# Designs tried in a protein design run: designed miniproteins, single chains. Part 28

Each design is a single chain, and the fold is of that chain. pLDDT is the mean over its residues in the fold that is shown.

## One batch from the design tools (miniprotein)

Design m958
Fold by ESMFold2-Fast:
Structure m958 (fold): chain A 90 residues (1-90)
Amino acid sequence: SREENAEKALEKAREMARVLEKEDPETAKAILEAGEKAAEALREGNTRKAAVYAASVGILIAAAGVEGVSEEAVEEARKLWKEMGKLLDE
């Protein structure tokens, strides 16, 4: 269901934030905020808006890597981001 997928997507955003929190707490917070907005958009039936916020999370993960977050943490966050994206699909 839309509600169940939104809840699971938000859980993935929380996991991503947790992975990045120690090395980049500011990016972790931004990812959680974008993930919350993606989940809210999905609950409202706005799949395009949800996809835009999901894309924003991907950009934030890439930015963290450029700013010196470990490759291991970036890879784990990227894996969780792909899982979140699947939950936001039709």
Scores: mean pLDDT 87

Design m959
Fold by ESMFold2-Fast:
Structure m959 (fold): chain A 62 residues (1-62)
Amino acid sequence: KQAEIERLLREAARLSREIARLGREHFTPQGVGSPEVQRRLDELLERLRELSERIAALKAEL
């Protein structure tokens, strides 16, 4: 269980870094980026939400 939680936390950290990078590209002083960047950002945010829920469930089992 602990090793699984650690793997999911590393995956969540990777997704968070990708989201932060895309967010910087999308939300600039010139306005918002392309619709493709917005869709990708929404997709990654949903994956992060799913991972967070899975991590919380595994922690509750400890």
Scores: mean pLDDT 75

Design m960
Fold by ESMFold2-Fast:
Structure m960 (fold): chain A 91 residues (1-91)
Amino acid sequence: SNEEIIKKILEIMEKYPIFLEPPSAKQQAIIPNPISTKKIKELAEKGGISVEEFYLLVSHMLGQYLITNPKDSEVAKEAEKAFKEVHELMD
């Protein structure tokens, strides 16, 4: 079900506490519409969101960390791991 898939995506994101809160103020200055795992959880709890929309929100969040951090940083490496796990779930 859509609810089951959304729950599994959230369980993946909970393994990466580094993304729980929004990016730093410096990073937010160069990212339009910054999003965090906390906001994504709130949207999932309200219901009515499609799996496709939820996947796009998670992808946007992880993408913001990849564009605002060096490729060899811990944050970027964690974002790539999370992207891989979420993408594999959607296959």
Scores: mean pLDDT 77

Design m961
Fold by ESMFold2-Fast:
Structure m961 (fold): chain A 65 residues (1-65)
Amino acid sequence: MKLTLKVTDVEVTPVGSKYRVTVTGEVLDENGNVVATVTATAEDEDPAKALADAIAKAQEQARKI
């Protein structure tokens, strides 16, 4: 079965010298049904890198479904 992660929300918060990025997404099956919701957080001094890391973690959580 092919699962697709649909990113629904991205929140970026400054935390000291770093940025905390929280990504929320819906995991869809091959028929477009929402089978799970995932949330992942990552921190980095570069907000773009924090976003990429948060998305990677969300995809990892989606694979465990």
Scores: mean pLDDT 82

Design m962
Fold by ESMFold2-Fast:
Structure m962 (fold): chain A 78 residues (1-78)
Amino acid sequence: ALARFEALAARLRALLDRVRARGSASPAELAEIRALAEEMVALAQANKDNPRIRALTDEVIRAVQAAAAAVEAARAAA
C-alpha cells in the first residue's frame, strides 16, 4: 500500500509541477490528476491509521492547492 501510494504521489507531484510552471492544465492533465487523486483517496481511506500515508496525503493536498492557486493567478494576470 505505502509503495503504491508513494508512486502515485510522485506521479501526481510531477503533473502538478508542470501545471504550476505553465499556469494552465490541459483537459488530459486534469483527467489524469483526478484519476490519481481518486486512487490515492481510496488508498488513504483503506489505510487511514498509517501515519506516513496521512502525512503524504496532507503534502499532496497542499501541492494541489498551490497548483490551483498558480493557475488562478496566471488566469487573473492574463
Scores: mean pLDDT 76

Design m963
Fold by ESMFold2-Fast:
Structure m963 (fold): chain A 93 residues (1-93)
Amino acid sequence: EDKEKALRLLEFEKILAKYYGNEKMLADTEKGIELVEKEGVSKVDLDSLIDYLSFLYNISREELEHIINTMNEDEIKAYLEEREKKRQEVLKK
C-alpha cells in the first residue's frame, strides 16, 4: 500500500532528523506523517519523497526501500552510526 510505504519513508526521515538534531526537519516530517495518515498519499507524492530522500542522503532507491522494509528504528540508528563513522574516515584522508 502506498500509504504504508509513505509512512515508513517518513518514519525513516524522522529518525534521520533526530539523529542529526535537525529540529525543523523533525517538525516538518511529523506534520507530513499526520497529513499522510489523515488524507493518504498520491503515487506522484510518494515517488517524489523517494527521489528526495535518495538524492538528499545519496542512497539508491533500492537501498532506501530495503532499509524501510527490513530495518527497525534501532537497526536504522546503527546503520546511520556506521555510515557516519565511514564518512569521518574518508574526511581524514
Scores: mean pLDDT 76

Design m964
Fold by ESMFold2-Fast:
Structure m964 (fold): chain A 67 residues (1-67)
Amino acid sequence: MLFVLPEPYISLVEDALKQGKIIVGHMSIGPFVRLGRDVFLALPGKEDEALAKAKADPRNKGILYIP
């Protein structure tokens, strides 16, 4: 099944990637948001673990979290 992000999330994801930010989101959006190594996917109830992993990444220029 294809997942389609509503606006403004599509524009936010594209802008964040252009800024070098890391994307953190739920696995349900993973195939759509998986645009490279800078995407971290969280299972429900694992959002804090995904955020901690993103913060620990030395390439981190910022984080966009999609709830």
Scores: mean pLDDT 53

Design m965
Fold by ESMFold2-Fast:
Structure m965 (fold): chain A 74 residues (1-74)
Amino acid sequence: SLEERLREKVREYTEAVAKLVPEEKREELRRKSEETAERDLELIRTLPPEEKKKLLEQAIESLEKLTEKAKALA
């Protein structure tokens, strides 16, 4: 599903950013990222199906671009 793809991309992005922060900060970063993703998904679920699909696809694309930028900084 697109929601599961979004969760996967959030995890990939979070792990790329985690490599840029001190080890002791990584768990907090992961927790905050997961919390934000869950909150955003709850809001997205209130949208009509077509709008939900477009927003999820755009969010996935944006996360992929951000992940590549984060990897380039490592």
Scores: mean pLDDT 83

Design m966
Fold by ESMFold2-Fast:
Structure m966 (fold): chain A 75 residues (1-75)
Amino acid sequence: DHALKLAVKKTMNETSKEMQELQEKAKSMYSRAAALSAGDESDKNSAKKLRQEGDELQKTVDQLGEKVFADLNAK
């Protein structure tokens, strides 16, 4: 079934791109948090928030991966 194979490939490519963008955003947030951790009290507070946001993005990536796996295996 060529039509089904093409649809699956398109969905995987779109989800993979979204996951990669979210991973890059998380890495950017962790990098900014590391730089701010060397600053004053205000900077340290901002660093804590950025680390938490990065962790939330990483969790979203993991959840997207699980959803793709479930959908492709037709539960």
Scores: mean pLDDT 77

Design m967
Fold by ESMFold2-Fast:
Structure m967 (fold): chain A 66 residues (1-66)
Amino acid sequence: IDEEEVKEVAKRLRELEREGVAEYLRTGDRSVAEAYAREIEKLIKEFAEKQGISPEEARELLLKYT
């Protein structure tokens, strides 16, 4: 597992979570929060596939750097 890649993806997850919250607060539109949640899920799945691990293992690994 590439630790530098883990840190980069974890940072991107934090940015997406922050942007999703900010957009939801700005618009009041729940569909915006759902769109960001889907992007986050996609990012985790792609990272898991690239690293050859399960999505659950990917989430746990990323959580260490969040």
Scores: mean pLDDT 78

Design m968
Fold by ESMFold2-Fast:
Formats: sequence, C-alpha cells, structure tokens
Structure m968 (fold): chain A 78 residues (1-78)
Amino acid sequence: VARVELSPEVRAEVEKLALEAGRKLLAGDVAGAKEALERATRLLVDAAEAAGDEAAAAEIRRNGADALAEIEATAAAL
C-alpha cells in the first residue's frame, strides 16, 4: 500500500475540492463535481511524483478513476 505525506496546504486544498465535488453533485452539477475531483486527483498525483513515489502516484490515479466512475454512475441515475 502506497503512503504519501502531504503538505498541510495540499491536504487542505484536496479536502476543500472533495467537499466542493460533493456539494456540486448534490446540486445536480455533475460536470462541476467531476472537475473538482479531477483537480484534487491531479494535486495528489503531482505531490506523489514530486516526492518520487511512483507507486503512490499510480494508486492515487486508480482511486481518482474509481471516484469518477462513481460520479458517472450517480449521473446516469439522475
């Protein structure tokens, strides 16, 4: 299991984007929710790559793809 230590700034931004994605999804803004989640995933991947942790970057990409698939499934049900 890959482990990445995030800076407080990156962690706060990711948490903010995750909350924003949830709010947008509840408001029916599926495109905005996907955009926020993609940005959060990019920040996490960039942080892992900057740390030289390729395994963590790969795991983060998989987790982001899974979360995007969940949003798409939710959108299909709307």
Scores: mean pLDDT 77

Design m969
Fold by ESMFold2-Fast:
Structure m969 (fold): chain A 94 residues (1-94)
Amino acid sequence: SLEELAREFLEKLKSMKPFDIDLVNEFLQKLAEILGPEEVLRAIDEALEKTDFKSPQELALAILEEVLRRALSVTDPEKQEQIEKILKEFLEKL
């Protein structure tokens, strides 16, 4: 369920013209409240180390993919529910 929502969100975001960087920033801020800012910063570091990015969009997507990977690894049911609510909220904005 969460994996399917995350995939749909990424696919819709990638197809968006123009790419909405402000929406991505708002989404990341919401996830940081659940995961904690340290987890988000580690995801940014991992994206920067692994990604040969050519544009701001490619970097933003690489960061988002790492943050979502960490969000999907959360085992706390209450946090999983909050992540699902955020994904659904932001899918409605796309």
Scores: mean pLDDT 80

Design m970
Fold by ESMFold2-Fast:
Structure m970 (fold): chain A 74 residues (1-74)
Amino acid sequence: EEKIKELEELKKKVTNPLVLRAIENMIEYLKTGDKKAKLEAEIDIGMVRIMEAVGMIELTEEEREALEFIEEIL
């Protein structure tokens, strides 16, 4: 699947642990249909967005692209 390949490429460029976990969970969801993996990705994305908004973390452009890409799939 094209989406899985893009996520695996984004995973190589990302260092934030929550963004990495969201990518891994989204890849699992796309491969297996596991709704728990989808939910875990949604939770991780929400947490990362809140943490960036309050200034606790700074995201790279690749990390922002990964979050946007996953949000489009969800």
Scores: mean pLDDT 84

Design m971
Fold by ESMFold2-Fast:
Structure m971 (fold): chain A 112 residues (1-112)
Amino acid sequence: RPRRRVRLEVKAVLPSASDQAAVDALINDLTAMVRAIARREGGPVEIDVDVHVTLESDEDTPEQRRAAAEKIADAIVEEGLREGHSVRVRVTVTDAKDPSKAVTVEREGLAP
């Protein structure tokens, strides 16, 4: 069967990139969405996920923003691959008060 592409765009607000409980809750929501997409498709699909995270805190370091973005992106790729689908993920983490502190992480996983 020809592979279809499904695009998922998510906008989320987190208190801080260092708030691990909030980051984990977002990951749980995103992986549940990927799983729902995977289970409704009749064949292998390419899932394109674009996640825009706005942080309420301006106190996070670029390293903390990158760590959160990488954790989110890796979790989405792992879930998509686990369900047998190829996944492309872009996670952008932006400070609501200073957009110049934005961090973007891209990950790709290819199903056989």
Scores: mean pLDDT 80

Design m972
Fold by ESMFold2-Fast:
Structure m972 (fold): chain A 100 residues (1-100)
Amino acid sequence: MEEVEKLTKEAIEAIEKDAEKGVELVKKAAEEALKESKEVAASAFSALITAMIEAVKKDKSVAKYALEAAEILKEYAKKKSKELEELAEGGLKKIKEVAE
């Protein structure tokens, strides 16, 4: 909810400005999102994945951190639902494609 929205926004900003710190904030945002409803978790994960894809398209040097963060999201998604896991896996695949 409010905490998830705040952490998600902070993670997105960090991905763009300091990709290494962004990985830690993505992990924190994901952990908080998993405590909420499936809808809130899906929304937060989708926003994080979209931000990572856009960051990699803009600067390919960020790809290694975006891939690391996406793997973390996939692992956390498995604990919540198959639908969220599929979302995270699709995001990881897209990040790999834009990193090429």
Scores: mean pLDDT 81

Design m973
Fold by ESMFold2-Fast:
Structure m973 (fold): chain A 95 residues (1-95)
Amino acid sequence: DPSLEAVLRWLRGEIRASEALAQMNPEHRELLAQASRAFAEIRRYLLEGRFDKARAVLDEFLAATDVPELRALAREFYRELREQTERAEEAERNK
């Protein structure tokens, strides 16, 4: 999914939010705009390596939404969070 890949690239700090949003349909863009604060907080905490805080925001967001597309994005964010947490722990152990 090009839209999902764009969001994940934004989450990793590779592209801007405006570029990611431009690749979504109008209804999905509106829903994503409503979640922009939560997604920006998750992104900031991931970039800071504050994985527990990123998870807390993601958990709160997922508990607050019944929109399938937003729930799908939240699942992808959980996968990215888990991968980054494992990579950080691996790097510390295997210096």
Scores: mean pLDDT 76

Design m974
Fold by ESMFold2-Fast:
Structure m974 (fold): chain A 121 residues (1-121)
Amino acid sequence: DVTPEEYELLKRISLELMKGLLEKAIKSGEITDEEKKELLVLLMLLARATFLLEGRFEAAEAIERLLAEMAREKLSPDEMIERLLELLRRLDGPEVLIQLAEKIKNDDFEGGLKLVEELLS
């Protein structure tokens, strides 16, 4: 479970870390598999925290299972993003996080950065 205060802190930290990764990708014109996986983990942690704040415990647990599979099965970033998008859509997850996942999938770093900056405002 997450308090509103814990949620706001986790949200800000996650978004600031995602912002840094996206800015680095824009500057270099590329993203490594490890950096893409880090973006996906941060996005999943934020989605989980959002579900917990909303009392959607089964949805939060589904994200936890996907995180565990990422660690165990050593899935590629592309495999993880497809599974994350399918899961978020099935769970009617936050639309802005679905949009952010789509930007990451398409290596649309500028579009991803814009969404992260809007969420930080």
Scores: mean pLDDT 87

Design m975
Fold by ESMFold2-Fast:
Formats: C-alpha cells, sequence, structure tokens
Structure m975 (fold): chain A 97 residues (1-97)
C-alpha cells in the first residue's frame, strides 16, 4: 500500500508539472487534461494511504484546472473545479483537527 501510494503520488506530481507547462504555453485544454489526470492519481493514492499532503496536492490540481477553464471562458466548469477544490481543503482541515 505505502509503496503503491508513493508511486501514484509521484505520477500525479509529474502530470501536475505537465499541466503547468501546458498552461504556460497557453494550451488550456491540455492543462485541464493533465490537472484532471493529476487529481485522479492523488485520489487513488489517498484511498490507499490517506495524508493531508495528498489532499493539498489534489486541491491545487483542481484549483489550477479551474483557472485553465476560466481562460477558455468555461465559467461553469471553472466553478465546478473550484467547488471540488474547496471541498477537498475542508476535508484536509477536518483530518488535521
Amino acid sequence: AAAEAARLEAEGKKKFEEGIEAYKKGDYEKAIEKFEEAAKLYEEAYKLLPSPELLNNLANSLELASEAAKKLGDEEKAKEYKERAEEVLEQMKAMLA
């Protein structure tokens, strides 16, 4: 479990970095795709070994997906990602309490 969770987290970080690179190049569709892939990997890692760091990384991926969606003029999708990110941050705070 721990080794598999670490592998999924590392893959998630790689996808997150790919998303940042796409965002900087103005490829907002690809940025969303990569941030969604990162979020999914962090969710899978969290199911195996819960940690506040994984929830923080998940929330960051969703927040940047929201910003990329705003750049595309997709306000509905941007709001959806932002609400998901806020829910994840509340879950992280509850875990730390």
Scores: mean pLDDT 89

Design m976
Fold by ESMFold2-Fast:
Structure m976 (fold): chain A 70 residues (1-70)
Amino acid sequence: DIDKIKKQIKQLLDKLGLSDKDMTITSIEIQRAFYLMQLWLKETPDLQEKLATLDKIEQLLKQLQQLLSS
C-alpha cells in the first residue's frame, strides 16, 4: 500500500527533524554522510539510532520507488 509506506516515511523523517522535502535517496545519503562524519569525530550512541532510522527510510523509499515503477 503506497499511502501506508508514504505515511511511514513521513513519520521517520519527522523523528529525525527532517521534512517531506528530504524524501529522496540523495537527501538520505547526504544525511548519512553527516552522521558518519560525526561518528568519526566523536562517538555518540544517538548517532547509531539515527543511522538505523535513515536505513529504514531508505528501504521504504526504495520499496515505494519499485511500486511506482512497476
Scores: mean pLDDT 77

Design m977
Fold by ESMFold2-Fast:
Structure m977 (fold): chain A 95 residues (1-95)
Amino acid sequence: MPSVDELEKEFDELMGQLNDRLPRLLDLTKRATTPEQRQLMALALSNMQMAVDLRLDAYSLAKSDDEKRELLEEAIERGRQALDLLDQLEAMEAS
């Protein structure tokens, strides 16, 4: 089971990766988008927001290190899903 410090590093790395993808996402919003592309963008943004909220809960609401780890693991999973959705969006643009 990963430590809290390892999970915090992984979360920060995922947030860095998401920030690196934002310029491409913003460029996409300047073009006509399909309903499917809009759905993927909405889902990616939703997962990013959930990841941030879960990290905030880990620091503000967690009563134990075990609870903090659980919240951080869920935050990382949400961030990972956001990246996967952005990968799908970019693949549709390449098609």
Scores: mean pLDDT 82

Design m978
Fold by ESMFold2-Fast:
Structure m978 (fold): chain A 88 residues (1-88)
Amino acid sequence: LPKEITAAFKLFDKDGNGTIDEDVLQKVIDYFDKDGNGTIDLQEFVDFATDVLNKKPLPQHILDVADTDGNGTIDLPEFIYMISVLTS
């Protein structure tokens, strides 16, 4: 990951006590939504969450919700939800 994106994500997750800056969130979304189609590659997100958050793989129920159609991508609302759950 670019240092700028990692730093932005850490600011997003800082202390968990502030309203998240939408500009910071948008920067993270832009990194994952490389083609601007409003979807995130599921595998790239899983790799990011595992590597950056140093946590066990995402719970299966989150993966089931994120990739209901089995197409290997997640919608932006699901991505935002997953980030909020992982950073809470």
Scores: mean pLDDT 59

Design m979
Fold by ESMFold2-Fast:
Structure m979 (fold): chain A 69 residues (1-69)
Amino acid sequence: LSAAERARLEARLAAARADAARFRALVDDYRAAVAKNPNRENVIKLTAASLRAIGAEFEVELLTRRLEG
């Protein structure tokens, strides 16, 4: 990897890690909300946040592997 390419991948990885952390925090919040009130709205929010968290975590894994070679 060139220095410029590495810098771009590191920036993308930092953004993906931030997104993964944010969506996992939302999953925890919505899981607590569902436990208190298992209504359709809370279940939909939990499901959406969970899918976003999985996607961001997968991107972190792919970018990490690319940076490690």
Scores: mean pLDDT 86

Design m980
Fold by ESMFold2-Fast:
Structure m980 (fold): chain A 97 residues (1-97)
Amino acid sequence: MMKEKAEEMKKRLEELAEKARAGDEEARERLEVLMAATTLHLVELAEELGLDLGPEAERLRERAERILRERPPSEEEQEQARALAEVVIEEYLREEE
């Protein structure tokens, strides 16, 4: 169920990153919001699974929470971000088998 939404988010992040590097400020801001949402879900899932991400994870969480408070993503964007985080964790665990 999550693979399609994860692929959609991955493509969106790649497109926004290219536009941001070309100087598109709207793309940069949108990329920042989507990266923040994905980071929060990734950190939450990793902690639920007992993975130690270290002190850097707390800094990333605080930064992401601040960004999302100022510029909340849409419900669809949050679902896509969570789907990507779930796929990333699942792939990581499969590689560790």
Scores: mean pLDDT 78

Design m981
Fold by ESMFold2-Fast:
Structure m981 (fold): chain A 93 residues (1-93)
Amino acid sequence: MQVYRFLVNPVIETADGKIIIKKMEVRIEDRITFLMEAERITNNGVVSTGRGVAVAETPEQAREISHEVVAEMLDALLNSTKDNEVIEVEREA
């Protein structure tokens, strides 16, 4: 088993606040698991949390579905209007 974690918390500036990437992790076992956690904070104090998980058997599948998970999670976070909203996206290939 191998686990790769990104030690940088990237911040994405948005028109109404920011998105902070809290965790990015890849686990390689019998399958490849990608995990991303992000927090959106608006200028008016609304906070929402996103969690994305992609599980695949091959690196090519993992890359493709991880991209889809990230895109869907970020889109949902950007459209979140409720305080303490939790967005979960999961894909398996």
Scores: mean pLDDT 82

Design m982
Fold by ESMFold2-Fast:
Structure m982 (fold): chain A 67 residues (1-67)
Amino acid sequence: SKSDIEMQWVIEQLRAVGDWVDEVLKVKKQGDKTGDYEAYQKKIDEIDKKHKNEIKKLRKKLEEKLK
């Protein structure tokens, strides 16, 4: 059903958020160890861009399944 497709999308989105949080926390831990916060802020920005692209792909997949 449409409801089942939408629920699966929610689950996939929550999984993507979990992956994003894990990557950000790893980069912050490395920043704390090295003290190079400017370089690590750039790495966080790249991870954020990757996450936004992943969310966009999940949305496109949802729209295709609902056709």
Scores: mean pLDDT 82

Design m983
Fold by ESMFold2-Fast:
Structure m983 (fold): chain A 85 residues (1-85)
Amino acid sequence: SRKAELVARLRARLRARGADADTLAALDEFVARATAEELEQFAEMLEEVEALEKENLLGEGGEAPKALLEKYRAFLEKQLAQERA
């Protein structure tokens, strides 16, 4: 399914950033609650932040994969809540 393909790609991207088992478990919990559209938006936001990190626009140093996942999950949930308001 589309959702399964998105999950596989998100896991691969987080693993490439050095995500540990706890971070991947947090992604799995998020995925269980998320729609395919929410996962696609999360993937797009990861690409945008990776671009901003490369240009040092997010401040000092890159974010750890766990902190990055938690930050984007919260941001995605906030954005979706605002879009539905």
Scores: mean pLDDT 64

Design m984
Fold by ESMFold2-Fast:
Structure m984 (fold): chain A 64 residues (1-64)
Amino acid sequence: SMEDKLLDEFHLFVQEVASQITDPERLAELKREVFDFLQEWYKAPLEEHQELIEKTKQRLKEIA
């Protein structure tokens, strides 16, 4: 589905960002943000999914 494709692309982005982090505290912060994203993803309506991904990607880049 389109949702599965968006989550797969997000997962690849997370792997790329995580690979740049060597600090355990920053890595823990990234994992928390990803966990929070998944909780929001399953609660959010379909029309908000793209915005949620874009907002989360920006936060993850700030952590790295």
Scores: mean pLDDT 84

Design m985
Fold by ESMFold2-Fast:
Parts: sequence; C-alpha cells; structure tokens
Structure m985 (fold): chain A 110 residues (1-110)
Amino acid sequence: SKEEKIKKLKEAYEKIKKLLDEIGDLLDKMRNSKDEKEKKELHKEAVELLKEIAKILEEVGLHKVAEKVREIAKEWEKTDPTNEKELNELSLKLQEVWDEFVKILDEEIK
C-alpha cells in the first residue's frame, strides 16, 4: 500500500540520517587526528557506513539512489585518508544524494 511504502521510506530516512551524522563525526575526527593509523581506521569505518546507507536505500526500492551511494563509497575507499579536499568533495556529493532521497520522500507523502 502507499501507507506501507511511506512508512518504510520514513524508517529509511531516520536510519540514513543517523548514519550520515556518524560519517560527519568520523570526518571531524579524521581532520583533528594527528595519527595516520587512526585516520585510516576512521576512513574504513566511513566506507562501511556508506555501504550500509546503500543497502538501506536498495531495500526500500531506491535502486538508482543506492547505486550513487555505492559509487561514492568506491571513490571514498580509494581516496587517501589525509586528502581533506577530495573527502570534502565526496561529502558534498553524498549531501546531493541525500537531498534527492528527501525529495523522493516528500513526493511520496504528497
């Protein structure tokens, strides 16, 4: 039903929002860390959170949005953990994908 679809999308919204907040916290820790090993560990954690976001989007039927997040995860994984410029650019791409998801949810609620 439309009601069940909206419910699943709202549940996905809350889960993804929490994961995005966690990625933001990891990026802040990476910027403030003086330890290259810690930066590598935080970087790996961010990649796993991106994969979890893609899985949630896939499970609610947003296959194209999930593919975009998977591509961001691949670009993130190959990015040097000390390359703040590239990580910031990937974070902006992730924000654009989040905005696309929010628009889809808003259209379904109408």
Scores: mean pLDDT 87

Design m986
Fold by ESMFold2-Fast:
Structure m986 (fold): chain A 72 residues (1-72)
Amino acid sequence: SLLVEATAESAPAIRALARGLGAAGASGETITLVHRGISPEAAAAHEAAARAALAEAGMDNELRVEHVEEEA
């Protein structure tokens, strides 16, 4: 599985990763997006962008989302 820390800038990085996976023929890998302190709206946008990027690359990888809340 692949783990990607999702920030406000992560959508372009995830798109590039999805295209790289498509070019390499690496299907079946689970991609986990880790969100730190971003809004649910931004998290949903990142998830939608990642799914669109995978579909555009012809990949059917599973996408998971994790939220990490900062303590202190």
Scores: mean pLDDT 66

Design m987
Fold by ESMFold2-Fast:
Structure m987 (fold): chain A 75 residues (1-75)
Amino acid sequence: MEEERRRELLEEGERLDAEGARLEAEGDLAKGAEKRREGEALRAEAEGEELGKEAEAHGEQEAGAAKALEEKKKA
C-alpha cells in the first residue's frame, strides 16, 4: 500500500529529525547531523514514493540543495 509506506517513511524521518535536534542541543553535533541526514533521506524517499520517482527525487533534492544555497546568497 503506497500511502501506508509513504506515511511510515515520513514518521520515521520526523522521528530522526527530532533525535538529531536533541543531540545537537546536547552538544553532539556530529551524531545530530547524522540523524538529521537520515531523516531527510527518508522524507525524500517518501516524496519519491508519492510522485513515483524515488531515484529522480533523490537526484533533484541534491541539485535543489546546491541551487538553494546559491539563491540564498543572491536573493
Scores: mean pLDDT 67

Design m988
Fold by ESMFold2-Fast:
Structure m988 (fold): chain A 71 residues (1-71)
Amino acid sequence: AEEEKERLIKMIKENPNLSKEQKDALITAIENEDLETVRKLLEEYRDKYGVKGSADALFKKIEEIWKKLKE
């Protein structure tokens, strides 16, 4: 749902370990429902920016929202 997408975007904006450019890239991928790009960015950020363990949870939530938008 749109509200859940907005919640995800807010969580990304509030993450202190991501730069503005990284946040913008991830938000754009989420808005475009580009799940492959989201996954690649989260894998990159997991190792470099301290999103270990939370990247999988965030990805699963994005996937759930994406499925709801498609169904």
Scores: mean pLDDT 67

Design m989
Fold by ESMFold2-Fast:
Structure m989 (fold): chain A 95 residues (1-95)
Amino acid sequence: KKLEEVKKLLEEIKKYVAENLPPRVADTFNVALDLVYKLFAPGLTEDSDVKEEVIRIVKVASEIALGMLYAEGLPEEDIEALRKVTEEIIKKLKE
């Protein structure tokens, strides 16, 4: 099922983020990713493109996480690290 394929890729992304970002930044992004997935999951169909849906979820989750980190007053360095890692993820998904 397309839903399971999307879920599997998101779990791999969560692991990559946890390995490549400071814990606070990674945790904030991964919480946002789970939230966005729950909002998007009801709209997924057998015709859904798995990679396009994952890219969309990552982009929305990144914007939410960035807003949360700005509200916390985290350093620009941590915010830039999140932008860089999410751009790398999107690039890998596009192959």
Scores: mean pLDDT 83

Design m990
Fold by ESMFold2-Fast:
Structure m990 (fold): chain A 85 residues (1-85)
Amino acid sequence: MASEIQREAIFKEAEIALLRMAAYVIEPDMTPEQREELERLLEELDRIAKELEEAIKNKDEEKVREAIRRAEELLRRIRELLKET
């Protein structure tokens, strides 16, 4: 069903996309070590984003909530890394 959780998932996907754009702009100014860590975190984020897409497609609200929670934790770590740049 189209529900509040579906809306939350769409906003989370938008937040992920915006953070990736921010990372893309900042990445050229990073050290090689920072870039490597960012790339690793972005790969993990891609995996979670795919899980979120699949959960939305399958209308699995529990998996959507879990993917959002995991994405929030990873987004927090990426923001911390970008703040260090």
Scores: mean pLDDT 74

Design m991
Fold by ESMFold2-Fast:
Structure m991 (fold): chain A 91 residues (1-91)
Amino acid sequence: SAEEEKRKALLLAELLAIVAGVWFDVEVARKKGLLTPEQLAEAEKKLAEIKRLAKQAKQALKAGDIETAEKLVEEARRLAEEVQRIVEEGR
């Protein structure tokens, strides 16, 4: 339906924003030396997990499984908040 297509588009947009935002924050922290090696490794590990969840969410959306995609986006958002916390500790 048109409503399902709109819902899929909004989830995809949110997912792309999460991935881009986390990548940017980690890259800035790396370049400025704001994090310890351990904190940077943890942030990069979480970014890799966010990218994995993003890939799975895109596959769920392509299959029409909106409920699974929403759960994966919510988990990616939770991990993004954890990365933001690590980055803020380095400021």
Scores: mean pLDDT 87

